# Ledger of designs, part 44: designed miniproteins, single chains

Each design is a single chain, and the fold is of that chain. pLDDT is the mean over its residues in the fold that is shown.

## One batch from the design tools (miniprotein)

Design m1514
Fold by ESMFold2-Fast:
Order: structure tokens, then C-alpha cells, then sequence
Structure m1514 (fold): chain A 80 residues (1-80)
């Protein structure tokens, strides 16, 4: 579906931006500060998706949040 494809695209775009952010801030901030910045990035990407798909179901919303948080956790683990 278009919405499922859009979710895959936004998750991949999030991964690229999160990885770039972690690399740019490497050695400049604490892991806790990086986690906070990644959490703000998750919130921004969720809002962007909801702006385009405001009728998203609770299950689809939860899936998006879980996918973005999983990527944020992976990026944080690789940066430490």
C-alpha cells in the first residue's frame, strides 16, 4: 500500500539522519544527550508522518513509533 511504502521510506530516511547526527556529535556529547536528541528526532518524524496520514490507525501508529525507536536504539548502541 502507499501508506506502508511511505512508512518504509520515512524509517529509512530517519535512519540516515539519525546516523549522520550521531556521527557529527561523536565525542562532543554524552550518550544520554545523544539519546535525548534521537528521541526528539523520533517525535519530529512521527509528526511529519501524521501530517500526511492523519487517519492512521492506533496499530499503525504504534508500529511506526516502535520502528523509529528501534532504529534510534541501534544508532545509539553503535555510537557508544
Amino acid sequence: SEKEKAMDEIVERFRAEAQRLAEELKGKITPEELRDKLNLLVARYVREFLDKYPDISDEEFQKLVERLKAVADEVLAEAV
Scores: mean pLDDT 86

Design m1515
Fold by ESMFold2-Fast:
Structure m1515 (fold): chain A 99 residues (1-99)
Amino acid sequence: ALEKAKELAQKAVQHLEKAKEAVQQGDKDAAIAHIQKAIQHLKEAKEYAKKAGDEKAVKLLDEAIQHAVGAVQALGQGDYDEAIKHLEEAIEHAKEARE
């Protein structure tokens, strides 16, 4: 359960990093697509973390999901600097959840 949560969190990090690159390149549609894939993996990781009883990982994954959603909202408003900030926070929390 915990190992599967870490694997899914790693996949989410990869998509969040690709989303950040897309934002930096001005590709909003690609950024949103990558964020949505990351949110899917983070939600799955959170369910495996719950099954493992890892309350710290559950909290960190939930915070990563909240920031990923915030990034989508910021992109929708044209606030690309806020989108990057949210993506960096989501990446950090998702990486910490794997520790």
Scores: mean pLDDT 89

Design m1516
Fold by ESMFold2-Fast:
Structure m1516 (fold): chain A 84 residues (1-84)
Amino acid sequence: MTMVQIFNNGRIVLDGPEESIEKIKKLLEEAGYEIKEEIRHGNTMIITAKEPLDPKEVKELLSKHFEILEEVETKLGVTLKLKD
């Protein structure tokens, strides 16, 4: 299971297996999202996009490649739990 937190400010937090994190990163890059910064700590990767992003567009992209087990929408963005 992989957790994805997508923030309105362009920050994305990924927590899960390395293979799932790398797949998500590749999907973002293939969709045209440019990564300004990435930080790895254990099973967590924090990505900062160069430009602000729409969390709903990122969710739609990920929903084509992963089963969404849980979704929470807040003022700050969208949190997803994905099936690996």
Scores: mean pLDDT 84

Design m1517
Fold by ESMFold2-Fast:
Structure m1517 (fold): chain A 81 residues (1-81)
Amino acid sequence: SLVEKLKEESYKEGAKIAEEMLKKGVSPEEAIKKAGEIPAKKYKELVEKHNGEPSGVQSVQELAEKEGRKGAEEVVKKIEE
């Protein structure tokens, strides 16, 4: 489904963002925040471009942010080991 694809992509993108930022000495807190914000903005713009309704755009943004943050949190946990 579109929802599952969005979750998977946002999680992977968030993990990648966090890994890159942590390697550069950015704090885990900042890395997690950016890992959520970047996928959220990307998917909001994609849904808007395809004439998505405002409620649908907001739901996609929130979901992408949540999944991106999860990906980042997993990377943080793995690096702390």
Scores: mean pLDDT 79

Design m1518
Fold by ESMFold2-Fast:
Structure m1518 (fold): chain A 115 residues (1-115)
Amino acid sequence: SELEREIQLSLIRMELSITKLAASRGNKEAQAMLPLLEEALAAAEAGDFSTAFRLLSEGYRKAAEASKDESERLFWLSMSYGYEARAYELDGDLKKAKELREKSRELRKKSEELR
């Protein structure tokens, strides 16, 4: 729906704003993912949410690669799989989306257990 698209766009803008601030303060995970989040916002503003979610997924994967903490790494990987699932759902691959959502939940649980 149009409302759901507006909500997703607002969430991407919020994530980008927070990431820009963190990157400017020397956060390495934020610095690693920032270029991909900027591309994701541009795709979302153009109405291409499938591309936007794939770019967000890649951005969070780069944040995981830059993380030195196992709990943080698993959290960023969880976010990556979550957005990849959303992209597959938009493309109509509901089976792949479900598999990726389950991977996201498992990684999030492991991340929280390591706190």
Scores: mean pLDDT 89

Design m1519
Fold by ESMFold2-Fast:
Structure m1519 (fold): chain A 100 residues (1-100)
Amino acid sequence: GPATAVIPLSDEAVAAYKAGGTINVILESEEKGRRVVATILPDGTVLEWVPGKVKATLDLAAKTVTVTAYAPEESGRYTAVVENKDGRIVGGSADLEIPE
């Protein structure tokens, strides 16, 4: 089934987003490097950079971004983080293991 990771957001990240900021969802691995997999725009629109395979969902009340991935060709162990528009990490991290 799809792999899921839940990334906690800081209060400062939530405040910046509500003030018109963006959230970038990043997957990092030693083998495949760092890539932006989704961008959440100030209006709540989610731009998927791996369409149909990696999905991001923002929950402002829970202060989380949930990443769901079903991409066997991208199998491996990843760290999921969120960044602001300036490339600064603005939350915690979560492990995401994409199965073959």
Scores: mean pLDDT 82

Design m1520
Fold by ESMFold2-Fast:
Structure m1520 (fold): chain A 74 residues (1-74)
Amino acid sequence: REKELEDLAIASQIAVEAYKQGLSPEETKKKALEEGLPEEVAELAGENMRTILTGKPAGREAAREIARRREEEE
């Protein structure tokens, strides 16, 4: 359970970083794999990126809000 939350946090962080760099969902997955993350975590990062790109035209704002919330919590 806690490991799954950690994996989700890592996937979200990679998706936000990849979005700032202008990467696609597929590139986001590849980046996560290159960082040594499991395939499942890389797939989650790609899915988060797809949601940002397809669900919201202003996906950058969504990614920024996620990062801002984490900064305020920590």
Scores: mean pLDDT 67

Design m1521
Fold by ESMFold2-Fast:
Structure m1521 (fold): chain A 69 residues (1-69)
Amino acid sequence: DKTKKIEELTKKGKLEEAKEVYDKIKKPNEKDLLAMLNGYLSEGKVDEAKEIVDKMPPSELVEKYKKLL
């Protein structure tokens, strides 16, 4: 499962490897987007984090990140 692999890689700080798996997904789901968002935020990549937030469906968590980013 690509989603779980992205989650594991981002938790281990392997953001580059997580991005390679993410780029192979034709239609990222909310969990894929959230895992990449957390990965970018942990590395201080604010511009990339903003791009991910813009792709996410509306939620309390997404609204919070839009105010912070």
Scores: mean pLDDT 77

Design m1522
Fold by ESMFold2-Fast:
Structure m1522 (fold): chain A 86 residues (1-86)
Amino acid sequence: MEKDQKIIEEAAKLLGIDPSKLTVSSELAKTIVSLLKKYENGEISPEAAVFALAVLRAVLKSDKSVSPELVEAIDRKIEELRKEIA
């Protein structure tokens, strides 16, 4: 419960979103944090990160409780990563 709020705040910080304006499930927030941290640590390639974020974006778009800012931030992150492989 309290740990769930912390993971949402961490996801928001990694994506550059105001955590007070972000609404997302803790499960999706954990997925976002895990993906971005693995990428930053060099554990996954930019191609793998782009693929995983694209799948996540599709899931988030189907969830009406998710803030539009989160979907937009993920799209921007995908564009950034695409520049590293193209």
Scores: mean pLDDT 75

Design m1523
Fold by ESMFold2-Fast:
Structure m1523 (fold): chain A 94 residues (1-94)
Amino acid sequence: MEEEKLEAIRRFEELALEGNKYATEAALEMLKKIAEIKLTLEEEEAEKKSIEVVYKYSVEALKKQEEDERYMSEEEKKEFEEERRKLSEEVRAL
């Protein structure tokens, strides 16, 4: 459990360093939520909740990136099939 949290946060940090749009948006939302928590809760509770928020938004950003990659793979598949069809038509015309 703890190692899974650290792994998700690490993957999110790598994504953020690459300038990924989902990681950037998640980082901004994390900062907003952490600020809200600090205004509402005592310091010790705020630290625990802040860690929970970082993990939650890290997982969401990673999930969005994974969904984007799946969509792009399907589009690349279509493009490959179209190119293959064009080549078949060219060979048939020869």
Scores: mean pLDDT 72

Design m1524
Fold by ESMFold2-Fast:
Structure m1524 (fold): chain A 61 residues (1-61)
Amino acid sequence: SMDERERALLARVFALLDRYRAGEISEEELLAQIREEAERHGVPAAVTEALLAAVRADLAR
């Protein structure tokens, strides 16, 4: 199960993905901002890296 910090991070990830799809930010900027947001919310590094890997995999389709 996800904790409250993970759920809050996912909401921000979806908002950042919308900005990426709108052409407002690059893939590099998207991934960097996700990492910064996760660190700000104290999400464990392993969880952050798993999330970033999932985002990269989805964008590579």
Scores: mean pLDDT 80

Design m1525
Fold by ESMFold2-Fast:
Structure m1525 (fold): chain A 55 residues (1-55)
Amino acid sequence: GSTVLRAAAHDTGLSVGTLRRLLRLPREEAARQLAELSGLSFDTADHAVSVMRAA
């Protein structure tokens, strides 16, 4: 939901719009781009994408 996306935006420094765009990608590609843009490890980004998709 929107609350999860808002929390992720604060944690990553990315906009909610950017996160919504990333979530339209396949999970691996979304995690890779999230890691690159936010400086997170791939494993952390993959977990974050999984949480955002489950909400």
Scores: mean pLDDT 79

Design m1526
Fold by ESMFold2-Fast:
Structure m1526 (fold): chain A 62 residues (1-62)
Amino acid sequence: LLEEIRRALEAVPGIGPETAERIVELLAAGQSVGDALLTLVAEGRLSWEQAAAASRAIAAVL
C-alpha cells in the first residue's frame, strides 16, 4: 500500500521523489493524509493545488 501511494504521488506533476517519500514517511508514522499534506504545504514543499492532486492520487489507491 505505501509503495503504491509513493508511486501514485511521483506521477503527480510537480511532486518529486523526495516530496513523495516525505509524505509516505508521515503516513507510516501514523499521520492522516490531510495532516501529512498540510505539513508539506506549511514547509513550502507543496502548493495547495499539488496537495489537492496528491490527496486525489492517494484516494485512488486506498
Scores: mean pLDDT 81

Design m1527
Fold by ESMFold2-Fast:
Structure m1527 (fold): chain A 92 residues (1-92)
Amino acid sequence: SMTDRLLANMRDTYEQMKELYERLKKMIREKADEKEITRTFINLGLFYMALSAETMIMERVGSAEAAAEAREILEEAKKLYEEAKKLVEEYL
């Protein structure tokens, strides 16, 4: 279904966010260029915003179970984004 594809896309987006977060941590450890760190963080934020929008759609058209899974993905993504933000603010 469209809802099943949306959930699969949300799971994939969260996996991509985890990969970006690991890249961000490595860039900070290796003292990479400030612009590259900022670009990576912006990309992480864009994925988080996409998950937020997709969660709102899922809550309106999805089953209670699908909406609950979407909210769980968003909550984990929020924690990841907040940790990334803290690291960037402490480094820059």
Scores: mean pLDDT 89

Design m1528
Fold by ESMFold2-Fast:
Structure m1528 (fold): chain A 79 residues (1-79)
Amino acid sequence: MEPEQLSQEEIEGALAHLEGLIKKLKEKYGDNPEISKLVEKLEQLLEQMKASTDPEEQMKLLLEAEKIIEEIGELIRKM
């Protein structure tokens, strides 16, 4: 019955990964102002996802988080 669209299982995994990534980025790159600013946006999205009980809302927030993670990755590559 669970649809193949992003499930609670995948959302929970993504939340755990995102929280771990946020902490790791703060520890390694907390003094980098560009990365720090993007990490703050990730924290806001993480809190919004935790506050939502709807998979559709969580999926929208996850897509926004993915875009920010890509931007952080690009900044790290340039370092």
Scores: mean pLDDT 77

Design m1529
Fold by ESMFold2-Fast:
Structure m1529 (fold): chain A 65 residues (1-65)
Amino acid sequence: MEELEKKLEEAVRETAEREAPEGATVRIQVDGLDIFVDVLGASPEQRVAIRRAVGETLKRILEEA
């Protein structure tokens, strides 16, 4: 459903942008409920932290749906 997918995409983008270091490029690919996030210019540790934060955001939204 477009509304849920849009909310997931927006929340994921907001979370990734907040956690990403300054100057990093956030790439988001949405395929239904599967969301792929890649951050260029971030360290491996920062990428793990960003993915964890995104996962928590997704879980929260899906629990409310």
Scores: mean pLDDT 74

Design m1530
Fold by ESMFold2-Fast:
Parts: sequence; C-alpha cells; structure tokens
Structure m1530 (fold): chain A 64 residues (1-64)
Amino acid sequence: SALEEERRRLARTVQELLDDIDAGKISVEEAIKRLDELEAQSTSPELQRAVRAARDAIVDYAKR
C-alpha cells in the first residue's frame, strides 16, 4: 500500500539521519528540523504520528 511505502521511506530517512549524526555530518537539531518538514508535508495522521515517534527516538538516541 501507499502507506507501507511511505513508512518504508520514513524508516530509510531515519536510518540516514542517525548515520549522519553518528558521523558528525549533521546536528540533532538539523535532523529534527528535517523530520518536522516531513511531518508538515504529510496529510496522513498515521504517518504524522510515525514521524513524531521517529523524532522522539532521535532525541533519545542523542542523549546517550
């Protein structure tokens, strides 16, 4: 389904953001900004919730 494809894309984006944070290529703040932009572009409440969960996961990961 289109929702499954969007969730797969989100998972890839999150993995790329985490890799870039680990490599020192981007800040946590920059990663959050990119996720906020993705949430704003989404018209699906389910995808918006998934993006918010991803944002929380990145913040939690960065605290370590």
Scores: mean pLDDT 79

Design m1531
Fold by ESMFold2-Fast:
Structure m1531 (fold): chain A 98 residues (1-98)
Amino acid sequence: ARTLIVRTELLDEEGNLLGSSEQVTEDGKLTSFSSTGDVLVDDIKGVKVEIYRNGELILEVEGDVEKALEAVKKFRELYENAPDGEVLELRITITAKV
């Protein structure tokens, strides 16, 4: 069975956590979901995307929203080609002015 973990964190410019979400999917079925925070974002200052395979960091991209979207597309390709027993995790960290 393939496990997909998606984690998103929203930080202010000082690195304080404003909100987060976590989603776990096993073989295309949502098995866990959590979210915290309710904040209006004024301006996005940066996005960091990290991809983990079986707990090992395999890709890190930091930049604007466009670079983050490219990293997410690579993550999708990894998931579609993942063998049974793989655990793939996508971490998205958004830094914003509030």
Scores: mean pLDDT 76

Design m1532
Fold by ESMFold2-Fast:
Structure m1532 (fold): chain A 57 residues (1-57)
Amino acid sequence: TEAERARRLKVAEHNRESAAAQGEGALARLDAETGQEIETKLRDWADHTEASLLAAT
């Protein structure tokens, strides 16, 4: 999961550089969106893992 998180951070940096030409508002939005996306993915991963364990048992 750390490698996956590092990959997402690199993608966020790339998108941030692209959005820099569009202004500070876009950068602030990307930072907020990236944080929410990471949290959502972690929660979905936990939910999926629990469902998988319930099905396996």
Scores: mean pLDDT 67

Design m1533
Fold by ESMFold2-Fast:
Structure m1533 (fold): chain A 89 residues (1-89)
Amino acid sequence: SREEALEEIAEELIEAMRKAGLVDEEEVEEFRRLVRENPGEGVVELRKRMGEKLAEAGFPGRYGLKDGYITEEQEKEIDKLILEALRLS
């Protein structure tokens, strides 16, 4: 389902952020809880936090995150790009 797909993408993003040293254990637990309770809101918060962390690492113009009303397809595309960027770091 969509919720299951969002949870899987969120888990991959959380894991990538954790491995890159962008989030601590408390933040990981908080994001996992938020995604389970409200998958859409949790994914939005993940993207915002990752956007802030990536901006600090010099990605503000290269992997821009969209906020507000975006399509599910655009959300998945952004999530994949961010995951790939962190994996290559």
Scores: mean pLDDT 66

Design m1534
Fold by ESMFold2-Fast:
Structure m1534 (fold): chain A 86 residues (1-86)
Amino acid sequence: SVRRPLTEEEAKKLLEKLEEEKAKALAELDEQGKPEFYKELVERSAEILKRGIEALLNKDQAALEEALREQERLAEEAEEYEEELE
């Protein structure tokens, strides 16, 4: 596998795409009348992904691993919420 550092240009494009996808997800949730919790999940997920992209750009393995752990915790919170919905 070819591994190379993430460039600032590539990071910028990924961040722009992340903001675009976040906006689409939030708009869809608003149209469907979903609870605020789902919007918070989208916003928190986007923030974690942003930190992951920044960690890759800065070659900060510890920050990248923390972002991955935060994503796993967020997924667990989402599962718990769905279980509570019956």
Scores: mean pLDDT 77

Design m1535
Fold by ESMFold2-Fast:
Structure m1535 (fold): chain A 97 residues (1-97)
Amino acid sequence: SAEELLKELKEALEKLKKATTCAEAIPYLEKIVELGTKILSEVTDEEHKKEALKLLEEAIDAARELLKKCTDPELRFELEELIGLLLILLAEMKRIL
C-alpha cells in the first residue's frame, strides 16, 4: 500500500540521517532508491506522491552532507551514483504530478 511504502521510506530516511559514515549510509540510500521507484510506479494519488517527493528531497540533502565527510573514493562514487538516481526519480515524480 501507499501508506506502507511511505512508512518504509520514512524509516530508511531516519536511518540515513543517523548514519555517520558513507559505508553505513549506502544500504539506506539503496533502499530509498528502491522504495522511490516503487512509489513512482505503484502510487497513483497526488497527496502520497507529494509526501514521497519531500522525503526524496530530504534524502538527497542528507546524502550530500555525508558526501562532504566521505574520504574513500569508491564509496564517494557509489554515493554520487545513488544521489544521481534519486535526482532522476525526483524529476520523474515532479513530471507526473
Scores: mean pLDDT 87

Design m1536
Fold by ESMFold2-Fast:
Structure m1536 (fold): chain A 92 residues (1-92)
Amino acid sequence: NPLVEEIIRGLYELIQSGKLKQAVKFLDKASQVLRDAGYTKAADTIDDFRQSLIENPFMAMGKLGQVEMALRDVPDSILQKLVQILEESKKE
């Protein structure tokens, strides 16, 4: 899914460039959007990733595959909204 790939790449780039505050803001908003839409398992995976990122960004990178898998079951309409939130987070 191209939208999932875009989200994972953008998240990776934020973390790799040291923009951790922007990455956390994205994850917080993404989790809320997913939870409000009823994608609780995906939201829980994002929350776990966010917690791991705060504790150890390097170790958290190993969990990106879990985030990718969780997002595969999410509709493109919701994924597109996540892409918009990610682009907003990059502009800080």
Scores: mean pLDDT 87

Design m1537
Fold by ESMFold2-Fast:
Structure m1537 (fold): chain A 79 residues (1-79)
Amino acid sequence: SSSEELQRFEDALEGIKNLVEEGLQNPERRRFLLQLALKEAEELLESIKNSTKLSEEDKKRLTEEVQELIEEIKRLLEE
């Protein structure tokens, strides 16, 4: 269902945010965890864009949230 798929994508996004937080809390693993989070976020973005079950509003909102997270991770990787 569209609501089940929405929940799966929101859960995946939360998981990626947790990877970023773990990276920020673990200096020795920071680069590895941020690179993993970036890869997972880019894969999630592709999955959201290819979804045929999400409403156009939910698809746009999730796409924007994931894109913002990708930009944040990229900035953190340049530090």
Scores: mean pLDDT 88

Design m1538
Fold by ESMFold2-Fast:
Structure m1538 (fold): chain A 98 residues (1-98)
Amino acid sequence: DEEARIERLREALRRAGWSEEEIEEILRLMKEEGRSPLGASLILGAKRALEEDSPEALAFKRLARAMRENTTPEELRKFAELLGISVATVTRIMSVAK
């Protein structure tokens, strides 16, 4: 049943536009680092933003920078809780702006 659950997740990620390589990395982050599917997807999105000079990557870097400059530690914690991810994951995403 776990295998069937993972296959359904793969299918959902493919429909969302993730590549096979990106899907396997999301699954690795979930399995090896204990990340949620959303948390793993956001970490991978942040890593990809560091590798690309696309308008989307620039927008993501600007958003991460704005959050880093305008978010208190308390707001950051509440935001992480709302998204169902760790504060460490949110901080890692915001580090993309460097």
Scores: mean pLDDT 70

Design m1539
Fold by ESMFold2-Fast:
Structure m1539 (fold): chain A 95 residues (1-95)
Amino acid sequence: ERIEELKEEAERLREEFLELLYRLRQKVQETGDYTDEVKKRVQEAGVLAVEGEKLAKEGVEIYEKGESRERALKLLEEAVKLLRKAVEILKELLE
């Protein structure tokens, strides 16, 4: 149950991240405001999102293979934390 909830949350956060990234790109095109600082923050968010997605996939794979439930839970919890941080960075850049 909790594994399925975390899997769904990770997927929702991934979709939110992509939507926010699209909106940020539109804002940059409209305002021309794409400084080196903004670039660094976008790169940080991207790294967190990629790492989170990788951990989520690993956690799901372990769970589906009937391996360690405890390890799968830990990986999915970390994936959600990383994806939330990535989303937060993009939200701040859109303010």
Scores: mean pLDDT 86

Design m1540
Fold by ESMFold2-Fast:
Structure m1540 (fold): chain A 72 residues (1-72)
Amino acid sequence: SEKQKKAEEILEKLKKLIKEGKLTEEDAKKFVREVAKLLGLSDAEIDAVLENSDLEGLIHAVKALVDAILRG
């Protein structure tokens, strides 16, 4: 699936930035938005998640959303 490939690419970019110590909160928010869009979430639903998440919460959200795409 093209959605699964895009989700895996986003997860690999996230993992690379974490490994290199270069992950910013802005990068993490962009990754959450990109993956959530692949699941069909609205901008309002995505913004609500982003407003209530710290960096660790954003990392968890990306991983959870990617897992949902890869298992669905």
Scores: mean pLDDT 84

Design m1541
Fold by ESMFold2-Fast:
Structure m1541 (fold): chain A 68 residues (1-68)
Amino acid sequence: LEEAVRRLLERFPHLSEEEARRAVEAALKALRLGLSDEQAIDVVLLAVPSLTEEQAAAAVELAKELLA
């Protein structure tokens, strides 16, 4: 989790640590529930509405790497 949060902040340095953490946690929860990548992006955007779709997609990618 901490490594994924750090990597998301390295990609998008304007995000706060709180936003990055919530995004990765939301993505992990969605993926663990068996949701699709598109559904996981929607869950991330609902949890952290300040994110762009691109930033939410990056959080989902990093969460998938953590679960691999």
Scores: mean pLDDT 83

Design m1542
Fold by ESMFold2-Fast:
Structure m1542 (fold): chain A 83 residues (1-83)
Amino acid sequence: MMKEYDELVKRYKELEKELQELLSQITDPKFRLELEITLGMAKIYYGVAQLVKSKNPSEAISMLQKAIDLYQQAIDKAKKYLS
């Protein structure tokens, strides 16, 4: 349980860094705001995962996976914009 959660946290942090690097290249303020909203939603899911980890590890893993999926979607949109 702890091992799987820690690996997902590591992936979440790696995707956060990648998205921040991509955001530094985006000059359109409207598109940047859309990506920042997605970042905020991912951080909410991550926060929920941290809160429920002790009581419900499977729910915590599910919430963390949703945060990762949101970051991946934002990265894909940013890469498409920069293409």
Scores: mean pLDDT 85

Design m1543
Fold by ESMFold2-Fast:
Structure m1543 (fold): chain A 77 residues (1-77)
Amino acid sequence: SANGLAAGGHIYFEEGRYEEAVELYERAIEEGKREGMSPKDLAKMYENLGRAYEKLGRYEEAKKAFEKAKELREQAE
C-alpha cells in the first residue's frame, strides 16, 4: 500500500538512508495515485520526497517535489 511504502521511506530517512527513502517515497506516490489518494495526502508524500532529496544535495529534484506538494495542497482547498 502507499501508506506502507511511505512508512518504510520514513524509517530509511530516520536511519540516514536517503537514497532508499527516495525510492520508497516515489513508489508510495505512484501507488497512492493508483489508489486514488487525496491531494492532501499525496502532498505529504511529495513533501517527504523533497526533504529526502535535500538531504542528498539534489536541490533541483527537491524543489520540484516541494512545488508539486504546494500545487496539491492548493487543490485540497
Scores: mean pLDDT 87

Design m1544
Fold by ESMFold2-Fast:
Structure m1544 (fold): chain A 90 residues (1-90)
Amino acid sequence: MEPSPEEKATEKLIESIIKEVGADEKEKEEIREKVKKAEEYFEKAKELIKEAKELEKKGAPQEEIDALREKAREEVKKGYEYLGLDTSPF
């Protein structure tokens, strides 16, 4: 099945991080296993992004929209921390 645009973005980001950290085949398997457990953080980030888009449609202040996007980035960071990945690239 084709993933949603948000899921595609998250998957590409995960692939980019795996490339940046130089993970071998065994590490890639471990990371993907842990992704399922970190999924709660990624789902929270997805919800925050959707909320930011709804606020944008309602004409909310840009600062409020940016704050939600920043929170989404923090949730992604927490997910990667849980996976044992270096968050320095963020």
Scores: mean pLDDT 70

Design m1545
Fold by ESMFold2-Fast:
Structure m1545 (fold): chain A 116 residues (1-116)
Amino acid sequence: MSKEELEKEVNEGISLISYGVTYTTSLPYLPEEVARKLGEAAEKATLAVSISKKDKELVLEAARELNEAIDHLIEGDLDGAREAIERARELTEKVSDPEVRALLEEAVRLLEEALE
């Protein structure tokens, strides 16, 4: 992948996660605590993508899986959410930057707590 293609893909990932944050905070049918956790997870994933210098493609893939998990949780598809969270976790473990990895790990934790 060229640097230009990677930068475009990262920007698309940031936009997708930002949409997720806006969407979760406007949902009156979710318990406030669940909506808050989804929003915080999306914020942490967005920050991870924005600060990543190494492994940008891998971080973007993890962020996409986190956004997919949020969509499944909004729809009440707990099985789909668990599968997306597990994929995000596997991708996060491969991230070499400890600061970026910690943000993605925290996003995964927040979504796992939203399943309870």
Scores: mean pLDDT 74

Design m1546
Fold by ESMFold2-Fast:
Structure m1546 (fold): chain A 57 residues (1-57)
Amino acid sequence: APPPESPELRRGERLGVRLLTEHGEELAADPSLARRRLEAAGLSPEVIAYVTAALLA
């Protein structure tokens, strides 16, 4: 289930879309890249898990 709608969730979604757009081939080779980039941005584990599953899995 998605986390509740919040500014953090929206920021995570925007970062996920940007990663797919700019680094799609790298993400296909190493899906853990997305998680590392989202963690570096200071997002919560729940938001990282949701964004990774919804946009990058």
Scores: mean pLDDT 73

Design m1547
Fold by ESMFold2-Fast:
Structure m1547 (fold): chain A 99 residues (1-99)
Amino acid sequence: SMFSTEAGLYNLQGASLRKQGRYEEAIKMFEKSLKLDPNNSLSWRNLGKAYMDMGDYRKAAQYFQKSIDLDPNNQSSHQNLSDVYRKLGDYDKAKEVEA
């Protein structure tokens, strides 16, 4: 659909901005993508990565969890969530996500 195409373009723009270290701008693009396609697990994961890059580990964990809820078999989201829990010192939660 037109909205899926627009969501994909915002996600791509966000990924490019994140690669440039422009995290606040990347987050705005991912949020625009998610307004058009709220069930896109990749966009939730990319939003989590941007918050992780900014050091906001609690928001990163929330968004990686949302990505897992939408796509439970995606190992990248599980690994990202585990990495965030280790940054928070929540080693028990990190192991639970890896199981």
Scores: mean pLDDT 88

